Designed miniproteins, single chains, continued (2). Designs and how they scored, part 45

Each design is a single chain, and the fold is of that chain. pLDDT is the mean over its residues in the fold that is shown.

## One batch from the design tools (miniprotein)

Design m5539
Fold by ESMFold2-Fast:
Structure m5539 (fold): chain A 81 residues (1-81)
Amino acid sequence: SLSPEEALIVLMSEVQDAKENPDLDMEEVLEKVRRMLEKYMPHLSEEQKEELLRIIKEAVEKNLPMEEVRRRIMEVLEKAA
């Protein structure tokens, strides 16, 4: 399992990559993240996994500042720790 800090780094990297590559299909990005959460963060509840996917989707679609994305992701991960 990834620590909350390691999970944050990985998820932030996925958001940044999606923002920098607008040709990426959002459904493919979310599917990749879902598989990563299932494999490396299986201790997260289904609600927490869905919340993380929603945050990532909103971050890319609404072009949220990376500091806001970091804050929202950490709130979910800290509740799971």
Scores: mean pLDDT 81

Design m5540
Fold by ESMFold2-Fast:
Structure m5540 (fold): chain A 76 residues (1-76)
Amino acid sequence: EEIREAIERLKEALEKNGRPGQAEGVRDTLLSLIDDGDLRSALWVAQQIRDAAEKQGWSEAAEAAERLVELLEKRL
């Protein structure tokens, strides 16, 4: 549940930065990976989103992605 909540928070942060289509795609991809038990791929995707958000200066999205990274690392 905490991982799913973190994914929803990341989606909301990306939508606030004017990227609703990318936000929906990111959420769907991450939820699919979590449902398949592919936590390593989910972690890689979350790390890429965090790095991209940091580069763009999207502080809320970067923080939301980092929270998701921390939760995924604890499950691995």
Scores: mean pLDDT 85

Design m5541
Fold by ESMFold2-Fast:
Structure m5541 (fold): chain A 69 residues (1-69)
Amino acid sequence: MKRDTSPLYYPDAEEAAVYYLKVHGREEEIEKLTPEELVQRVRDSYRQTQALEEAIKKLKEEIEKLKKS
């Protein structure tokens, strides 16, 4: 079956979340949280990153308008 090459695979979401927390030095949370909570933590982190990217894009457009004005 063909699947999207996303870093977070839905069947492997728990393993991806564990890996994410390990590379960010947050291994202690892995032991304290359930697999569902681990996935939620990683999703929250990605949502925050996406919101920041959107904010940066909007600011860049505003700066470009000011330079042309």
Scores: mean pLDDT 65

Design m5542
Fold by ESMFold2-Fast:
Structure m5542 (fold): chain A 107 residues (1-107)
Amino acid sequence: KEEEFNLELAKELIEMLMGKEFLEKLLELSKEKKKEEVTKLIQEFMAKLVDYAEEKGLKSKEELANYIKEKFIEKFKDDPEKVKYIESLKPDELLDAISKGLQLLVE
């Protein structure tokens, strides 16, 4: 249940930053178990996330996590249980959840 939602959070963040076509390509490579290619795309996503944080003036891990949290709450606003879960996460817990979701895409 939580593992599935961590994956959903990771997918949503990737789509927000990289676009739907990038996410679809990443998911296809993940399905084919092309670990090296999936890892390369995740590294590209991580670089884009850093650039995005700079562009938004987010100066700390906590500010980045809070910004992402706000975006997720807006995206999942029609699902009260998902919103409640997201709101319950501390900055480090949210980033850990996303990291676990990304790991599922590689494995």
Scores: mean pLDDT 84

Design m5543
Fold by ESMFold2-Fast:
Structure m5543 (fold): chain A 74 residues (1-74)
Amino acid sequence: MLSKREQMELAIEKAVALAVDWVLNDGVPEAHALHALEDLVRRIADELGFSEEEKEKLVEEARRRAREAIAAAR
């Protein structure tokens, strides 16, 4: 079975891919896509039992990865 950390990493990877699709394929403004990504990542981290401090670090990492992925795909 996937560990809590591995489940979170997979969730971030999927959330980043979803945000890229929203911006590049669906015409969603980057700011809106990033807000939706942040909410999704926080919800999953909360469900997996990460602390508030860990959740904020995971959100920052996901936001950074999404920005880099969007920029690289343009």
Scores: mean pLDDT 84

Design m5544
Fold by ESMFold2-Fast:
Parts: sequence; C-alpha cells; structure tokens
Structure m5544 (fold): chain A 67 residues (1-67)
Amino acid sequence: MTLEERIKKLEELKKEGKISDFAYQRALDLLSGRIPGAKPGTEITKERLLEAGVSEEEADIIVEALK
C-alpha cells in the first residue's frame, strides 16, 4: 500500500467518524515521520499510536485499516 493510499484510508476513517481528529493527526504525524524517532513512511503500529496518545480502540481501527 502506498503512502497516498494510507493517507486516503485515514481521511475516510475520520470522515466516517470512526476515529477522532486527534487520532487522525497522530497517525498522519507517524506516516510523515514528524513524531520524534520516526522515519517518513514508518509502519504504523498499535504501540506507536498508544505512545502518541491515541486510544486503544482507535489504534486498533487504524492498524486494521492500514494492513
């Protein structure tokens, strides 16, 4: 899956109300390497989302969508 396809999936999840604006922004920051220690295009893991302050439920939704 390309970076653009992953970003589109995150936008769809936010638009559908499945994740919060906060969870969406944290996931984008991880994909873009804007979180300290992450590289651009870094694989989004549940652990990284939880460290960024995303809820466990929203982290599971994001990880499952981006597989």
Scores: mean pLDDT 73

Design m5545
Fold by ESMFold2-Fast:
Structure m5545 (fold): chain A 67 residues (1-67)
Amino acid sequence: STIDLLEEALKQKSFEEAKKLIEEALKKARSAGTRTALHDALKHSKTLEELKENAKVALELAKQEGD
C-alpha cells in the first residue's frame, strides 16, 4: 500500500533508496492530495532529511484520505 511504502521510505538511510520507495508510493496513490504531496516531495527535496520531512506530510495525508 501507499502507507506501507512511505513508512518503509522513512526507515531508509540513503536519499536514493528513500526516493525509490516514494516514487513507488506515488504510482500506487489514489487520492489527489496524497499524489500532489508525493510529487512535491520528489521535485523539491534535495537531501534525505528534506525528503523524509516531506514524506511525513504525504504519509499523514495518505492516512487521512484512506490511501
Scores: mean pLDDT 85

Design m5546
Fold by ESMFold2-Fast:
Structure m5546 (fold): chain A 58 residues (1-58)
Amino acid sequence: MTPEEAERYAREKGLPEPVIEAVRLAAQEGWTKEQLDSIVRVAELAPAARADARARGA
């Protein structure tokens, strides 16, 4: 996967900017499509759990 494709993939999932950047960097380092997909999916689920447990801003 290219870094651009990975970035778009994460952005399409509605992930926050830091996560999108991290996924792009991982793709640049040669992470596999399977690894990137798993990470994006976990990140997508994690925010929901965090919001339910402690929905606090700054």
Scores: mean pLDDT 69

Design m5547
Fold by ESMFold2-Fast:
Structure m5547 (fold): chain A 88 residues (1-88)
Amino acid sequence: SMLREKAEKVVKVGKEELSEEETVKVLIKGAQRTSKEYGELVKEAAEKGPEEALEKAIELATENPEMLDNIIAEMSEKARKKALEAIE
């Protein structure tokens, strides 16, 4: 799926530019901005571990492109620029 490839690239940029911990925070905030349900799902996955949070966020962003946009919007300016370059 093109959306899954884009979500995986955005998460990779997050890990490289922000660190894993900050990327998880960005994913939770992006999910919460998309819907209450999405926020709770990513937050629950994060309680199990960072890799679980990353995979849940990729899964949800693959089903809803608005979530990908919201994740990118929560990134720092530098990370956001690199994420947009990676998916355009």
Scores: mean pLDDT 87

Design m5548
Fold by ESMFold2-Fast:
Structure m5548 (fold): chain A 83 residues (1-83)
Amino acid sequence: PQKLAEEFATAFVKNKPVSSSLYVNLVKLIVKGTDDEKQIFANTLKDKVPSSQLQGVILTIRFLTAVVNNKETQNYLIALIKK
C-alpha cells in the first residue's frame, strides 16, 4: 500500500501517465485491501501530494475505480484521504 501510494503520487505530481499495473493494484486495494492497508495508502498519499493537488488525486481515484461495484469500500478509502 505505501509503495502504491508513492507511485500514484509521483505519477500525479510529475504529470506522468498512470500505468495499467497501478490501475489494477488500486482496484485490488479497494476490493481486497484491509482497513490498515487503506489507511497506510491514504497517509502516504497525503504526505507525498501537496494539499492543493489532493482534490485532483481524489477525483482521479474516483475516475480510475468507477468500474468497482463496491461504493462503500471506495468511499471509505476516499474518506481516509480527506481526513
Scores: mean pLDDT 72

Design m5549
Fold by ESMFold2-Fast:
Structure m5549 (fold): chain A 74 residues (1-74)
Amino acid sequence: GDVVGVTLTPDSTTVKVGEVVRGKLTVTYADGSTEVIDFEFVPTSPGTHTITVTAYDAKGNVSATDSATVTVTA
């Protein structure tokens, strides 16, 4: 189905270098159904990290986007 919305929800907005950042990506489809995808990554450097998700339609146009920021401390 066509994606009409995406929402990034990290479990935490502040982590230390080497700690696992976990969260959920909620995808909303044009028929009103939703799908939840678990994500994780391990930051290797301190600073501000921005995660961006972009969904495209069947024609290659951007249908939805969302971003989340995580602060990584040493």
Scores: mean pLDDT 81

Design m5550
Fold by ESMFold2-Fast:
Structure m5550 (fold): chain A 74 residues (1-74)
Amino acid sequence: DLNKALAELADAQAYLYEKRAKEAEKQGETEKAKLLYEASELYRQAAEKYREGKVLEGNELLNKADELVKEAEK
């Protein structure tokens, strides 16, 4: 099931970036942590849209999350 696979991948990304956000927070990197927490939340929302079969909305949320990750790593 493609939608299930997309949702599982988005959930995995949410988990990864939540963990990285917590690590940044512990190091005092407040702005980086904020961006990574926002990205993690958007990945979770994308996963939910994929589970609902709303692939285009899921893709839009995934792209926004990817942009926040890129900004955090600048």
Scores: mean pLDDT 89

Design m5551
Fold by ESMFold2-Fast:
Formats: sequence, C-alpha cells, structure tokens
Structure m5551 (fold): chain A 94 residues (1-94)
Amino acid sequence: MSQIEQIEKEVQRIIELAKAGAPYDEILAEFEKLVDLVKQAKNITEEEAFRIRNLINEAVEAASKVLTPEQRAELEKLATKAFIILNYNLTLNK
C-alpha cells in the first residue's frame, strides 16, 4: 500500500469516528497517527503534497463539526505541524 493510500485510509477513519460521535481522545489519537504518516512520506511529489493537504483539511473539517472550539484549536495545531512536515519533505526531493 502506498504512503498516500495509508494517509487516505487514516483520514477516512477520522471522518467515520467524527460521524459516529467518538470521544475526543480517540479522534486526537488518530490525528496524531495521521501526522506520523505524513512524517514518513518523504519521497513525495508536489501533486501528492497538494492531495495530502486536501486530505488533512477534510479530516479537520469533519472533526471540527463535533468538537469544542478548544479541541478544534488543538487539531488545527496538529494540521499545521503536518503541513510544516510536508513542506520540509518536499525540500528533500531537490
């Protein structure tokens, strides 16, 4: 399974957990796993990076609908961390 397919599956899991009304701690743990998957995705193209950013944003949007403002802020921090890692990984391909 490709690194992008792993990220897609993790995003889908987060969306399903949010729809099911799962506890914040469970959603947070899956989001931390998503950040770790992004960290491992070192050999990515700019097109793949764009796709990964869109997937992360979909996960944030889905989770944000069921979380408090404080919990949303914490997920947004994790998303920002993932975007920083993603940008760094793109520099490794130059």
Scores: mean pLDDT 83

Design m5552
Fold by ESMFold2-Fast:
Order: structure tokens, then sequence, then C-alpha cells
Structure m5552 (fold): chain A 82 residues (1-82)
């Protein structure tokens, strides 16, 4: 839904989390609908905005670690085959 995605991006930019939200959406860790709901809640309460930032950071770090682990294993296999 284009409207949901536009509203989500606008709120994410206002809260300064657009980069992380777009990254999580790109890798399928969040849906646009889930992101919009979380961002709307965070905008109403600055304390929740801090919690949202911490949550997004944790999810981002977990996914990044998983990707790096997978890449490392793939590179090791290729080096052993060479």
Amino acid sequence: DEEVRRRMRELAEELGVLEFVEYLLRIGALTPEEALELLELAKEDEEKASELMASLRERHQAVQAEVEATRGEELRRLEELA
C-alpha cells in the first residue's frame, strides 16, 4: 500500500530512524504496516521513541551479525574449493 509506505517514511524521518526502518523493511524484518504502527505510537510519546530506537537498533545489529556470519561461512567454502 503506497499510502502506508509514504506515511511510514514521513514518521520515520521525523523520528530520525528512517535508515534503520528502511533497512529492516528491505530485509523483511518489518512490514510497512508494522513500522507505521510503531512509529505512530512513538510520535505520541518521546519515551516510546527512545524505546523504538533501541528496539530497531537491536534488530538491525542481530540481522547484521547473521548476515556477516553467513557471508563468512560462504567465503570459507569458496576458499576451500579454490
Scores: mean pLDDT 69

Design m5553
Fold by ESMFold2-Fast:
Structure m5553 (fold): chain A 90 residues (1-90)
Amino acid sequence: LLPVEKPSEETLKEVQEFRKQIQNNLNDIDLNAAFEVLEKASSDVLRERAARAIAIKLNLNDENIARVLQIKDQQKRIKVLKKLLEEKNN
């Protein structure tokens, strides 16, 4: 059984900063739903799935999606995802 864990305040702050970075895409209902899972999910597996869904929606390449999913720390994963969005073509 996977441990039940709420996101830390630091993780939630990173998620909120990421939302601000992609404000132009926040009219996408699926993207908003993925962010809600990232903020509220009780398991890392669900948060990992939400991060993958966001990366796919933002058109990151498969290599960058794989790099994000290899990161097990939630806060670091969000920071890398934000950075990859800024770099987009790497």
Scores: mean pLDDT 71

Design m5554
Fold by ESMFold2-Fast:
Structure m5554 (fold): chain A 112 residues (1-112)
Amino acid sequence: MRPRLLLLAFDTDEAVRERIRRRLVELAREEGAEVVGALTASTLEEAVAKAREGIERHRPDVLLVASPSMFMAEEVAEAIRPLAEAAGVRLVVANGGDDEDLRAAIREAMAA
């Protein structure tokens, strides 16, 4: 069975986070991933709240975090990590917001 992916796009700019969210969904479909949800957040508090709701609602195997900056994505991932660990959800962080970084993260999320 394919892993169930929950996607989270993070940026303070609405146009940027919505672009990354759309690209994540499109690239995940191309890679044949099962996407159970695609979320956006502009603050750490919002990211944690949405990740909590998404994990409870969708019961994903993997939560993938993406931002234009790897440092921002890692900060978001660290804030979410206790929730992911408690739920048995694997956390994957994209190295950036371009298609190559997003596709690499999706492939990592789909790997055993």
Scores: mean pLDDT 87

Design m5555
Fold by ESMFold2-Fast:
Structure m5555 (fold): chain A 65 residues (1-65)
Amino acid sequence: MSREELEKLSEEEGISVRTVSRIVAMAEREKPKTHEEALELAREASKKTGVSEETALKVIKRALK
């Protein structure tokens, strides 16, 4: 995922670029293949970063595009 895509997500969700980058790195590392796996990863990302599960899921879904 490009720097520009990370910055765009940061603006859209109102969270720091560092937080977006961290969630994207988790998605790229874990490579969730199903919506169910993406939801589990979103819950973990939410706990680690303090963002909502909804926000984490949006970032994960875009990272896997």
Scores: mean pLDDT 80

Design m5556
Fold by ESMFold2-Fast:
Structure m5556 (fold): chain A 60 residues (1-60)
Amino acid sequence: SVEARLAELEALRAASKDPQVRKALDLGLERARSLDDAATLALIDALRAFYADQQAREAA
């Protein structure tokens, strides 16, 4: 599940058009892969919220 969520967020990072958003997601994903499971899940939740905000801002 954690691996699937990380892959999903990596795809979203690649699809993001804002370089600042991509950089933030990239750093967050790197951190998530380095943490224990509890911290990783918390970080994934934070990245999910960040992506939701980014998606709203990138709406065309």
Scores: mean pLDDT 69

Design m5557
Fold by ESMFold2-Fast:
Structure m5557 (fold): chain A 76 residues (1-76)
Amino acid sequence: MKKEKQVELLKKVMEMLEKVRNGEMTDEEEAEFAKYAEENKELFEEIDAIAKELSKNFDLSETVEEFLEKVLERLK
């Protein structure tokens, strides 16, 4: 199901952002994620559409992680 793939993709994005924030992301992991994003371009576009809809009520005091959690909740 497409929705299930969107949830998986969003979870991977959240994990990568956590690694970047902690300085744990390797060059290999960055390249692998970039390839994953290219292979799943359509899913990224759909998540972007959901994010844009949620951004109408986005509070700039929220972290990127908190915003992505709201996107994930929407995909349930």
Scores: mean pLDDT 66

Design m5558
Fold by ESMFold2-Fast:
Structure m5558 (fold): chain A 71 residues (1-71)
Amino acid sequence: TVADRIAKAIGLKPGSVAVSAELQQQIAQEAKQRFGFTPDADTVQVAADYVASGGTLDEALALIGMNHPLN
């Protein structure tokens, strides 16, 4: 899945970390604005886990874009 590819790229194992619903919604909204698609819940969760672990929002969004099937 896209979530699996992102988790591998950032060195996080797939799975949930305690992250805020606000961060998940922000990631989904930013991805929609930047790429024109809404990521699935698993992809948003992995990106939120990355940001919560000390990564940047821009890095998480770039990984979502790079791992989209059309890119």
Scores: mean pLDDT 69

Design m5559
Fold by ESMFold2-Fast:
Structure m5559 (fold): chain A 65 residues (1-65)
Amino acid sequence: RPAPPETLKLSPQQQEALRRIREEDPRFAGITDEQIEAGEIPSSLVDAVTLVGALLREIGRTIKL
């Protein structure tokens, strides 16, 4: 159901993309493997908008159309 989450919920594909993003962008270096595996990223580490934008960009890179 459409709960307004304070954190972003990640799919397995987005979790993989986020691991790669951590290698390229120091803003995401504070995100732990445990948080990625849980599929939850607290907004205190990264803004939701920034995270979504980076995930879309990295997924696009990894799964080129």
Scores: mean pLDDT 64

Design m5560
Fold by ESMFold2-Fast:
Structure m5560 (fold): chain A 83 residues (1-83)
Amino acid sequence: SRPPPGVLDVYELQILLRMLGFTHIPVDGKEDEKTKAAIEALKKWQAENGLEDNGILDPEASRWLFSSRENQAALREALADIL
């Protein structure tokens, strides 16, 4: 089945946040306030970069993000004020 629009795998998102340096985020699959804030921040980051603001890391956004540590740092900075 196709996942519903705007639904991220919460575990995948939490792992991504920890990889970006937000080590205080638990990998427990719970959509708490910090996880919700991160989804909204991801949507804003997508909109600012001309991507679809669905809160899902699509193939274009994922490829760009994982192409370099500089791209990962840019997303981390966008999330730092929220997390």
Scores: mean pLDDT 64

Design m5561
Fold by ESMFold2-Fast:
Structure m5561 (fold): chain A 130 residues (1-130)
Amino acid sequence: SMERIRELRKRIEELSKQIHEILSKPTISREEAIEILQKIKEILELAKEILEIDPSDVYPAMALGGIAPLIQKLLEKLPHPALAELLEKAKDLTKLAEDYILGKASVEELLEKIDELLEKIDETIEALKE
């Protein structure tokens, strides 16, 4: 399980680097925004898997707290109402992740909020295709 968690963490770090590389561009297309959202979705799924293997691992909650700033940067480059709504949902996850790190929230509450954000990302991707 420790080896599996290491592989999952490495993949999250790789995805984060790829997102930052796309966001470093002065302008972002809708296709690039969709690519970023798909990578954020993968980070959420990987963080969920780590939490299911070891709920005492603080790393996934820290990674989850980093998602709202990425969506904020994306929204600044590509203003869209669906991204603004997604940002508010991501901010809720950040607060819950902070509470989880402090022992104030359960793993079940964190997993539920991850699933809600995954659904909202899929809705946002669909809105960006229109």
Scores: mean pLDDT 91

Design m5562
Fold by ESMFold2-Fast:
Structure m5562 (fold): chain A 100 residues (1-100)
Amino acid sequence: SLEEVIKELEEFIEKYVLSPIPISDLSREEIREFLREARELFERAAPLIRDEAIRQEFADALDALEAALADPSTPKAVINLKLAELNAAVLAVYLELLEL
């Protein structure tokens, strides 16, 4: 339901997006766990997102981070940038679902 998805987004944002740990200090394994939980959240949130651009940006950010992590030659700085883009997309989804 919408209320359950909003609660899950809030818990995800508090745990990962608003984490006091800098993105530069996160290991590739920790970022893979972040991606796994973000993708599960996307599957539940996507049907509730009315703005197609916001939904597509979230999907694109997930795919970009996944592709970067799948290539062992990808520099950590590129992975960090893709994670930052995903954080922004998650916040946009949260704000969209809070629309009055």
Scores: mean pLDDT 86

Design m5563
Fold by ESMFold2-Fast:
Structure m5563 (fold): chain A 80 residues (1-80)
Amino acid sequence: MSLEELLRETEELLARARSAIEAGDVATAREHLDRANRLIVELVERAVERGDEELLRRAERLLQEAGELQAEVDRLEAEL
């Protein structure tokens, strides 16, 4: 998979997780977040291997967004 494809797939998974959260579908949201986190790890590994500071910064922003969505899932689970 290209770096462009990894970035797009990660962003799509985070968008799907957000939609699942809005629908109250915690299980689907967790599945999409788990997949997004695996792709973020891959992005970080490739950024480090290439010395690509811009890609590393982009991966850090995606990790922050994933963390925010995980906090929303945790709040929904606490209300169940």
Scores: mean pLDDT 84

Design m5564
Fold by ESMFold2-Fast:
Structure m5564 (fold): chain A 70 residues (1-70)
Amino acid sequence: DALARLEAALRRLAGRDFTVEKGPEDTSPVEAADQLARALIDGDPTIRVSEEVAERFARVLENALATRLT
């Protein structure tokens, strides 16, 4: 669920296909943030994060997307 939410948010932000996979449970928030930044900037197609980190990042990205009024 959290991984799917993060994947959907990233696809919306970048306008391209991304895959979010369940990574190690001990993935640090800093490592996960670096992966997300690289995915958005460099276009890496696959991100591996823990489910807990995915939930937190999904919330942040979903909030950012909801704030964009067009």
Scores: mean pLDDT 72

Design m5565
Fold by ESMFold2-Fast:
Structure m5565 (fold): chain A 91 residues (1-91)
Amino acid sequence: MERLVELAREAAEALAAGDEERALALEEEVVELLRELAEVEPDEVVRLAAAEAIIAAAETLLPALSPEERAEAEAAIARYRAEAERLRAAL
């Protein structure tokens, strides 16, 4: 549980920093831990849940950022949300 929470927090922080590649890599680790701990299937539902949780957590970090950092974070969150919407459409 501690590792899952830490990993999700790190993914949210990476997304808020505009680092989509790192956020996506950390999301994969969150998905794998969720499969192991909760035995949840199918994969697409788990991925969507992880992505939505990371987006929500990243949005809570926005008020603490500078205007420049916030603009980059909002752009990264928007792109990440578009990916989550595409995944939802494929379900």
Scores: mean pLDDT 75

Design m5566
Fold by ESMFold2-Fast:
Structure m5566 (fold): chain A 74 residues (1-74)
Amino acid sequence: VKAEASGTAESGVVEVTGLTPEQAVGAVRLAGLLGASEAYVSGTETKAKISVTGLTPAQIEELAKEVDAGGAAA
């Protein structure tokens, strides 16, 4: 399973396959800890989208790596 990061500091997106509800909560929490002003998850476990605002492209990529590692629960 691979997470894909895209977007800008004003509108970042991480698309992911296989995201559980617990991992979704962890991803939102991690985005907030990285400095996101907004973070939310939409979609399904099969194909989810994590939307963030206020993160740099490098921070969005970091969030994607944490989600891809199956451990957005920090």
Scores: mean pLDDT 71

Design m5567
Fold by ESMFold2-Fast:
Structure m5567 (fold): chain A 73 residues (1-73)
Amino acid sequence: SMRRERSELMGKAAVHYANSLILEGENTPENLAKAEEHRKKFEEYAKHLDPEEVERVKKAAEESVKSLRELEK
């Protein structure tokens, strides 16, 4: 199903984008390199998504990271 495949792509993109945001907060060369790898994987999945879907993925990832940070306060 196209709908299922698209949902799966958006989920994978969101996971990689969220991981890049989390790792970018770390002050080590290793974590910054891992963040860059996740960013590149996000971009690869984003090539198969519409601009609107990319925006939704980014917002979903940003909200997930924000919720995680609020829980750690």
Scores: mean pLDDT 79

Design m5568
Fold by ESMFold2-Fast:
Structure m5568 (fold): chain A 77 residues (1-77)
Amino acid sequence: DAEAKKAAEEYIEEVRRLAKEAASLASPELAKELERGTERMIKQIEEAAEKGDLEATKKLGEESIKILEETKELLKK
């Protein structure tokens, strides 16, 4: 549904932003692993949205953002 797709777009934008920030703090090898993990997260969010599952889309988006924020904080230390 349109609402789930819009939510996915907003979460994917934030996920890509956080992933780019985390990758900038990581070694080149770890940055590649982060890119692979990020693409997997994005695919899961897109799949939930394509099914019209707004609750799953929000949950996956929020969980992905939290993981990337925690990863970014760990990389700063």
Scores: mean pLDDT 84

Design m5569
Fold by ESMFold2-Fast:
Structure m5569 (fold): chain A 61 residues (1-61)
Amino acid sequence: MDEAILENLKHGIRTIMRRLGVPEAEIEEVLAGIKTIDEAIAAAQEYGRPLAAEDAAAERA
C-alpha cells in the first residue's frame, strides 16, 4: 500500500520542478526514473533544497 505515498511524493516533485522552471519532458523523465519511495524522498529533498535556501525572500520564478 505504498503506491499512494509514492504518488503523493511524485506529485510534490512535479510541482517543485515546475516551480523551478524544468521543462515538462524532463519532469516526466525524472518521475519515470523513480521506482521506490526512498528514491522519491531523495529527489524531493534534492529539488526542494533551493526553495528552502531562498526562504521568505522567495523570488517568483
Scores: mean pLDDT 71

Design m5570
Fold by ESMFold2-Fast:
Structure m5570 (fold): chain A 61 residues (1-61)
Amino acid sequence: MKLKGIAYYDEKTGEATLIWENGEIKTLSKEEAEEFKEITGQEKGEVIEEDGKLTFYKVEE
């Protein structure tokens, strides 16, 4: 199963909010949010879930 979503990182709170393409909303853990920020270097990025694992991708623009 492969799900796609977009995550938004808030630098003030250190939290990231993940919105799946099916409309579900999830708050990432502190550790997941930090990893997301390190990988993307941005406040917004793409997320893919495959086989129960989250992978973060930098937005091209």
Scores: mean pLDDT 76

Design m5571
Fold by ESMFold2-Fast:
Structure m5571 (fold): chain A 71 residues (1-71)
Amino acid sequence: SPRAQAARRRLEAYLRYLEKKYGKKFDSFEEGVQALKDYLQERIASTTNEKEKRALELLLKQIDEDVAILN
Protein backbone atom coordinates (compact mmCIF):
# COMPACT_ATOMS: atom_id res chain seq x y z
CA SER A 1 0.00 0.00 0.00
CA PRO A 2 1.23 3.58 -0.64
CA ARG A 3 0.76 4.41 3.06
CA ALA A 4 2.97 1.47 4.12
CA GLN A 5 5.63 2.43 1.53
CA ALA A 6 5.68 6.02 2.85
CA ALA A 7 5.97 4.79 6.47
CA ARG A 8 8.86 2.46 5.59
CA ARG A 9 10.70 5.22 3.68
CA ARG A 10 10.41 7.60 6.67
CA LEU A 11 11.73 4.94 9.08
CA GLU A 12 14.60 4.05 6.69
CA ALA A 13 15.55 7.76 6.49
CA TYR A 14 15.81 7.94 10.33
CA LEU A 15 17.90 4.74 10.36
CA ARG A 16 20.32 6.23 7.77
CA TYR A 17 20.68 9.29 9.99
CA LEU A 18 21.62 7.12 13.02
CA GLU A 19 24.03 5.01 10.92
CA LYS A 20 25.82 8.19 9.76
CA LYS A 21 25.84 9.68 13.28
CA TYR A 22 27.34 6.55 14.91
CA GLY A 23 29.38 5.30 11.92
CA LYS A 24 27.77 1.84 11.97
CA LYS A 25 25.21 -0.25 10.04
CA PHE A 26 22.33 -2.17 11.62
CA ASP A 27 22.08 -5.93 10.89
CA SER A 28 18.33 -5.61 10.17
CA PHE A 29 15.57 -3.05 9.71
CA GLU A 30 13.98 -4.34 12.95
CA GLU A 31 17.25 -3.85 14.90
CA GLY A 32 17.50 -0.31 13.51
CA VAL A 33 13.92 0.57 14.52
CA GLN A 34 14.56 -0.76 18.06
CA ALA A 35 17.80 1.28 18.29
CA LEU A 36 15.98 4.42 17.08
CA LYS A 37 13.19 4.01 19.68
CA ASP A 38 15.73 3.31 22.47
CA TYR A 39 17.74 6.40 21.44
CA LEU A 40 14.65 8.65 21.56
CA GLN A 41 13.40 7.21 24.89
CA GLU A 42 16.86 7.77 26.45
CA ARG A 43 16.91 11.39 25.18
CA ILE A 44 13.37 12.00 26.54
CA ALA A 45 14.45 10.66 29.96
CA SER A 46 17.65 12.79 30.04
CA THR A 47 16.30 16.17 28.83
CA THR A 48 15.29 18.94 31.27
CA ASN A 49 13.96 21.17 28.45
CA GLU A 50 10.14 20.92 28.17
CA LYS A 51 10.06 22.01 24.48
CA GLU A 52 12.74 19.46 23.54
CA LYS A 53 10.92 16.75 25.56
CA ARG A 54 7.60 17.46 23.76
CA ALA A 55 9.31 17.44 20.34
CA LEU A 56 11.03 14.10 21.09
CA GLU A 57 7.76 12.60 22.42
CA LEU A 58 5.95 13.71 19.23
CA LEU A 59 8.71 12.17 17.07
CA LEU A 60 8.52 8.88 19.03
CA LYS A 61 4.71 8.87 18.55
CA GLN A 62 5.14 9.40 14.78
CA ILE A 63 7.63 6.49 14.65
CA ASP A 64 5.21 4.24 16.61
CA GLU A 65 2.42 5.18 14.15
CA ASP A 66 4.68 4.32 11.16
CA VAL A 67 5.64 0.96 12.77
CA ALA A 68 1.91 0.22 13.37
CA ILE A 69 1.15 0.90 9.65
CA LEU A 70 3.76 -1.75 8.69
CA ASN A 71 2.17 -4.35 11.04
Scores: mean pLDDT 83

Design m5572
Fold by ESMFold2-Fast:
Structure m5572 (fold): chain A 67 residues (1-67)
Amino acid sequence: MSAEEARQRMTEAIGEAQDRARDLEEAIELVRRATEELVAQASSEEAAQAIRDTGEEAIRLLEELRA
């Protein structure tokens, strides 16, 4: 998986999480799980880092909505 493909898949996972905005804790768990799964599939450290950065930003935004 390339960094570009990994980022696209993370964007799709974030979109799915946003559709579940009423259940913020479940959305956070979904993003964490997607991040772990996609990092495991990453073909390079660049791809893995892009996935982690995207996931961390998504979790940060979801936690702000929960606060």
Scores: mean pLDDT 79

Design m5573
Fold by ESMFold2-Fast:
Structure m5573 (fold): chain A 58 residues (1-58)
Amino acid sequence: DDPLVLLQKLSSAIENKKSLEELETLAKDLAKALAKTTGLPESSVLKGILKEIKKKLK
């Protein structure tokens, strides 16, 4: 999947207060796509995405 499409899905899921399990699944998918595009380690990208998700949750 396109990283922009995956980012939009994750953003929408956060806004709609989807389950933590669904948010983690979308974060992993986005991390894989971004790792392929940027050449960064998938684990590093995933850690960054999860940090932002936690920051958005009350």
Scores: mean pLDDT 77

Design m5574
Fold by ESMFold2-Fast:
Structure m5574 (fold): chain A 81 residues (1-81)
Amino acid sequence: SIIEELEKKLNSEDEEVVLEGLKELKRLIIEGKLSDEEINRLLKIAEEKVLNDKSASEEVRKAFIEADVEDGLRRIEEVLK
């Protein structure tokens, strides 16, 4: 499944694969293709992997923040309707 593929990418030891997974996560959030439960699960995995790893690049941290912001914006838009 797409969720299992993303989870595998986000848990990769290869930073390039993690970055790809974060960009895919952001895109899927924007496209509305993930449930709230799936978004929460994947963002939690990404946060644990990226923000707790001191070797994580600025690009990887930025990609995580961008995905998290898109989820926050989506939730705000739902409340304001």
Scores: mean pLDDT 81

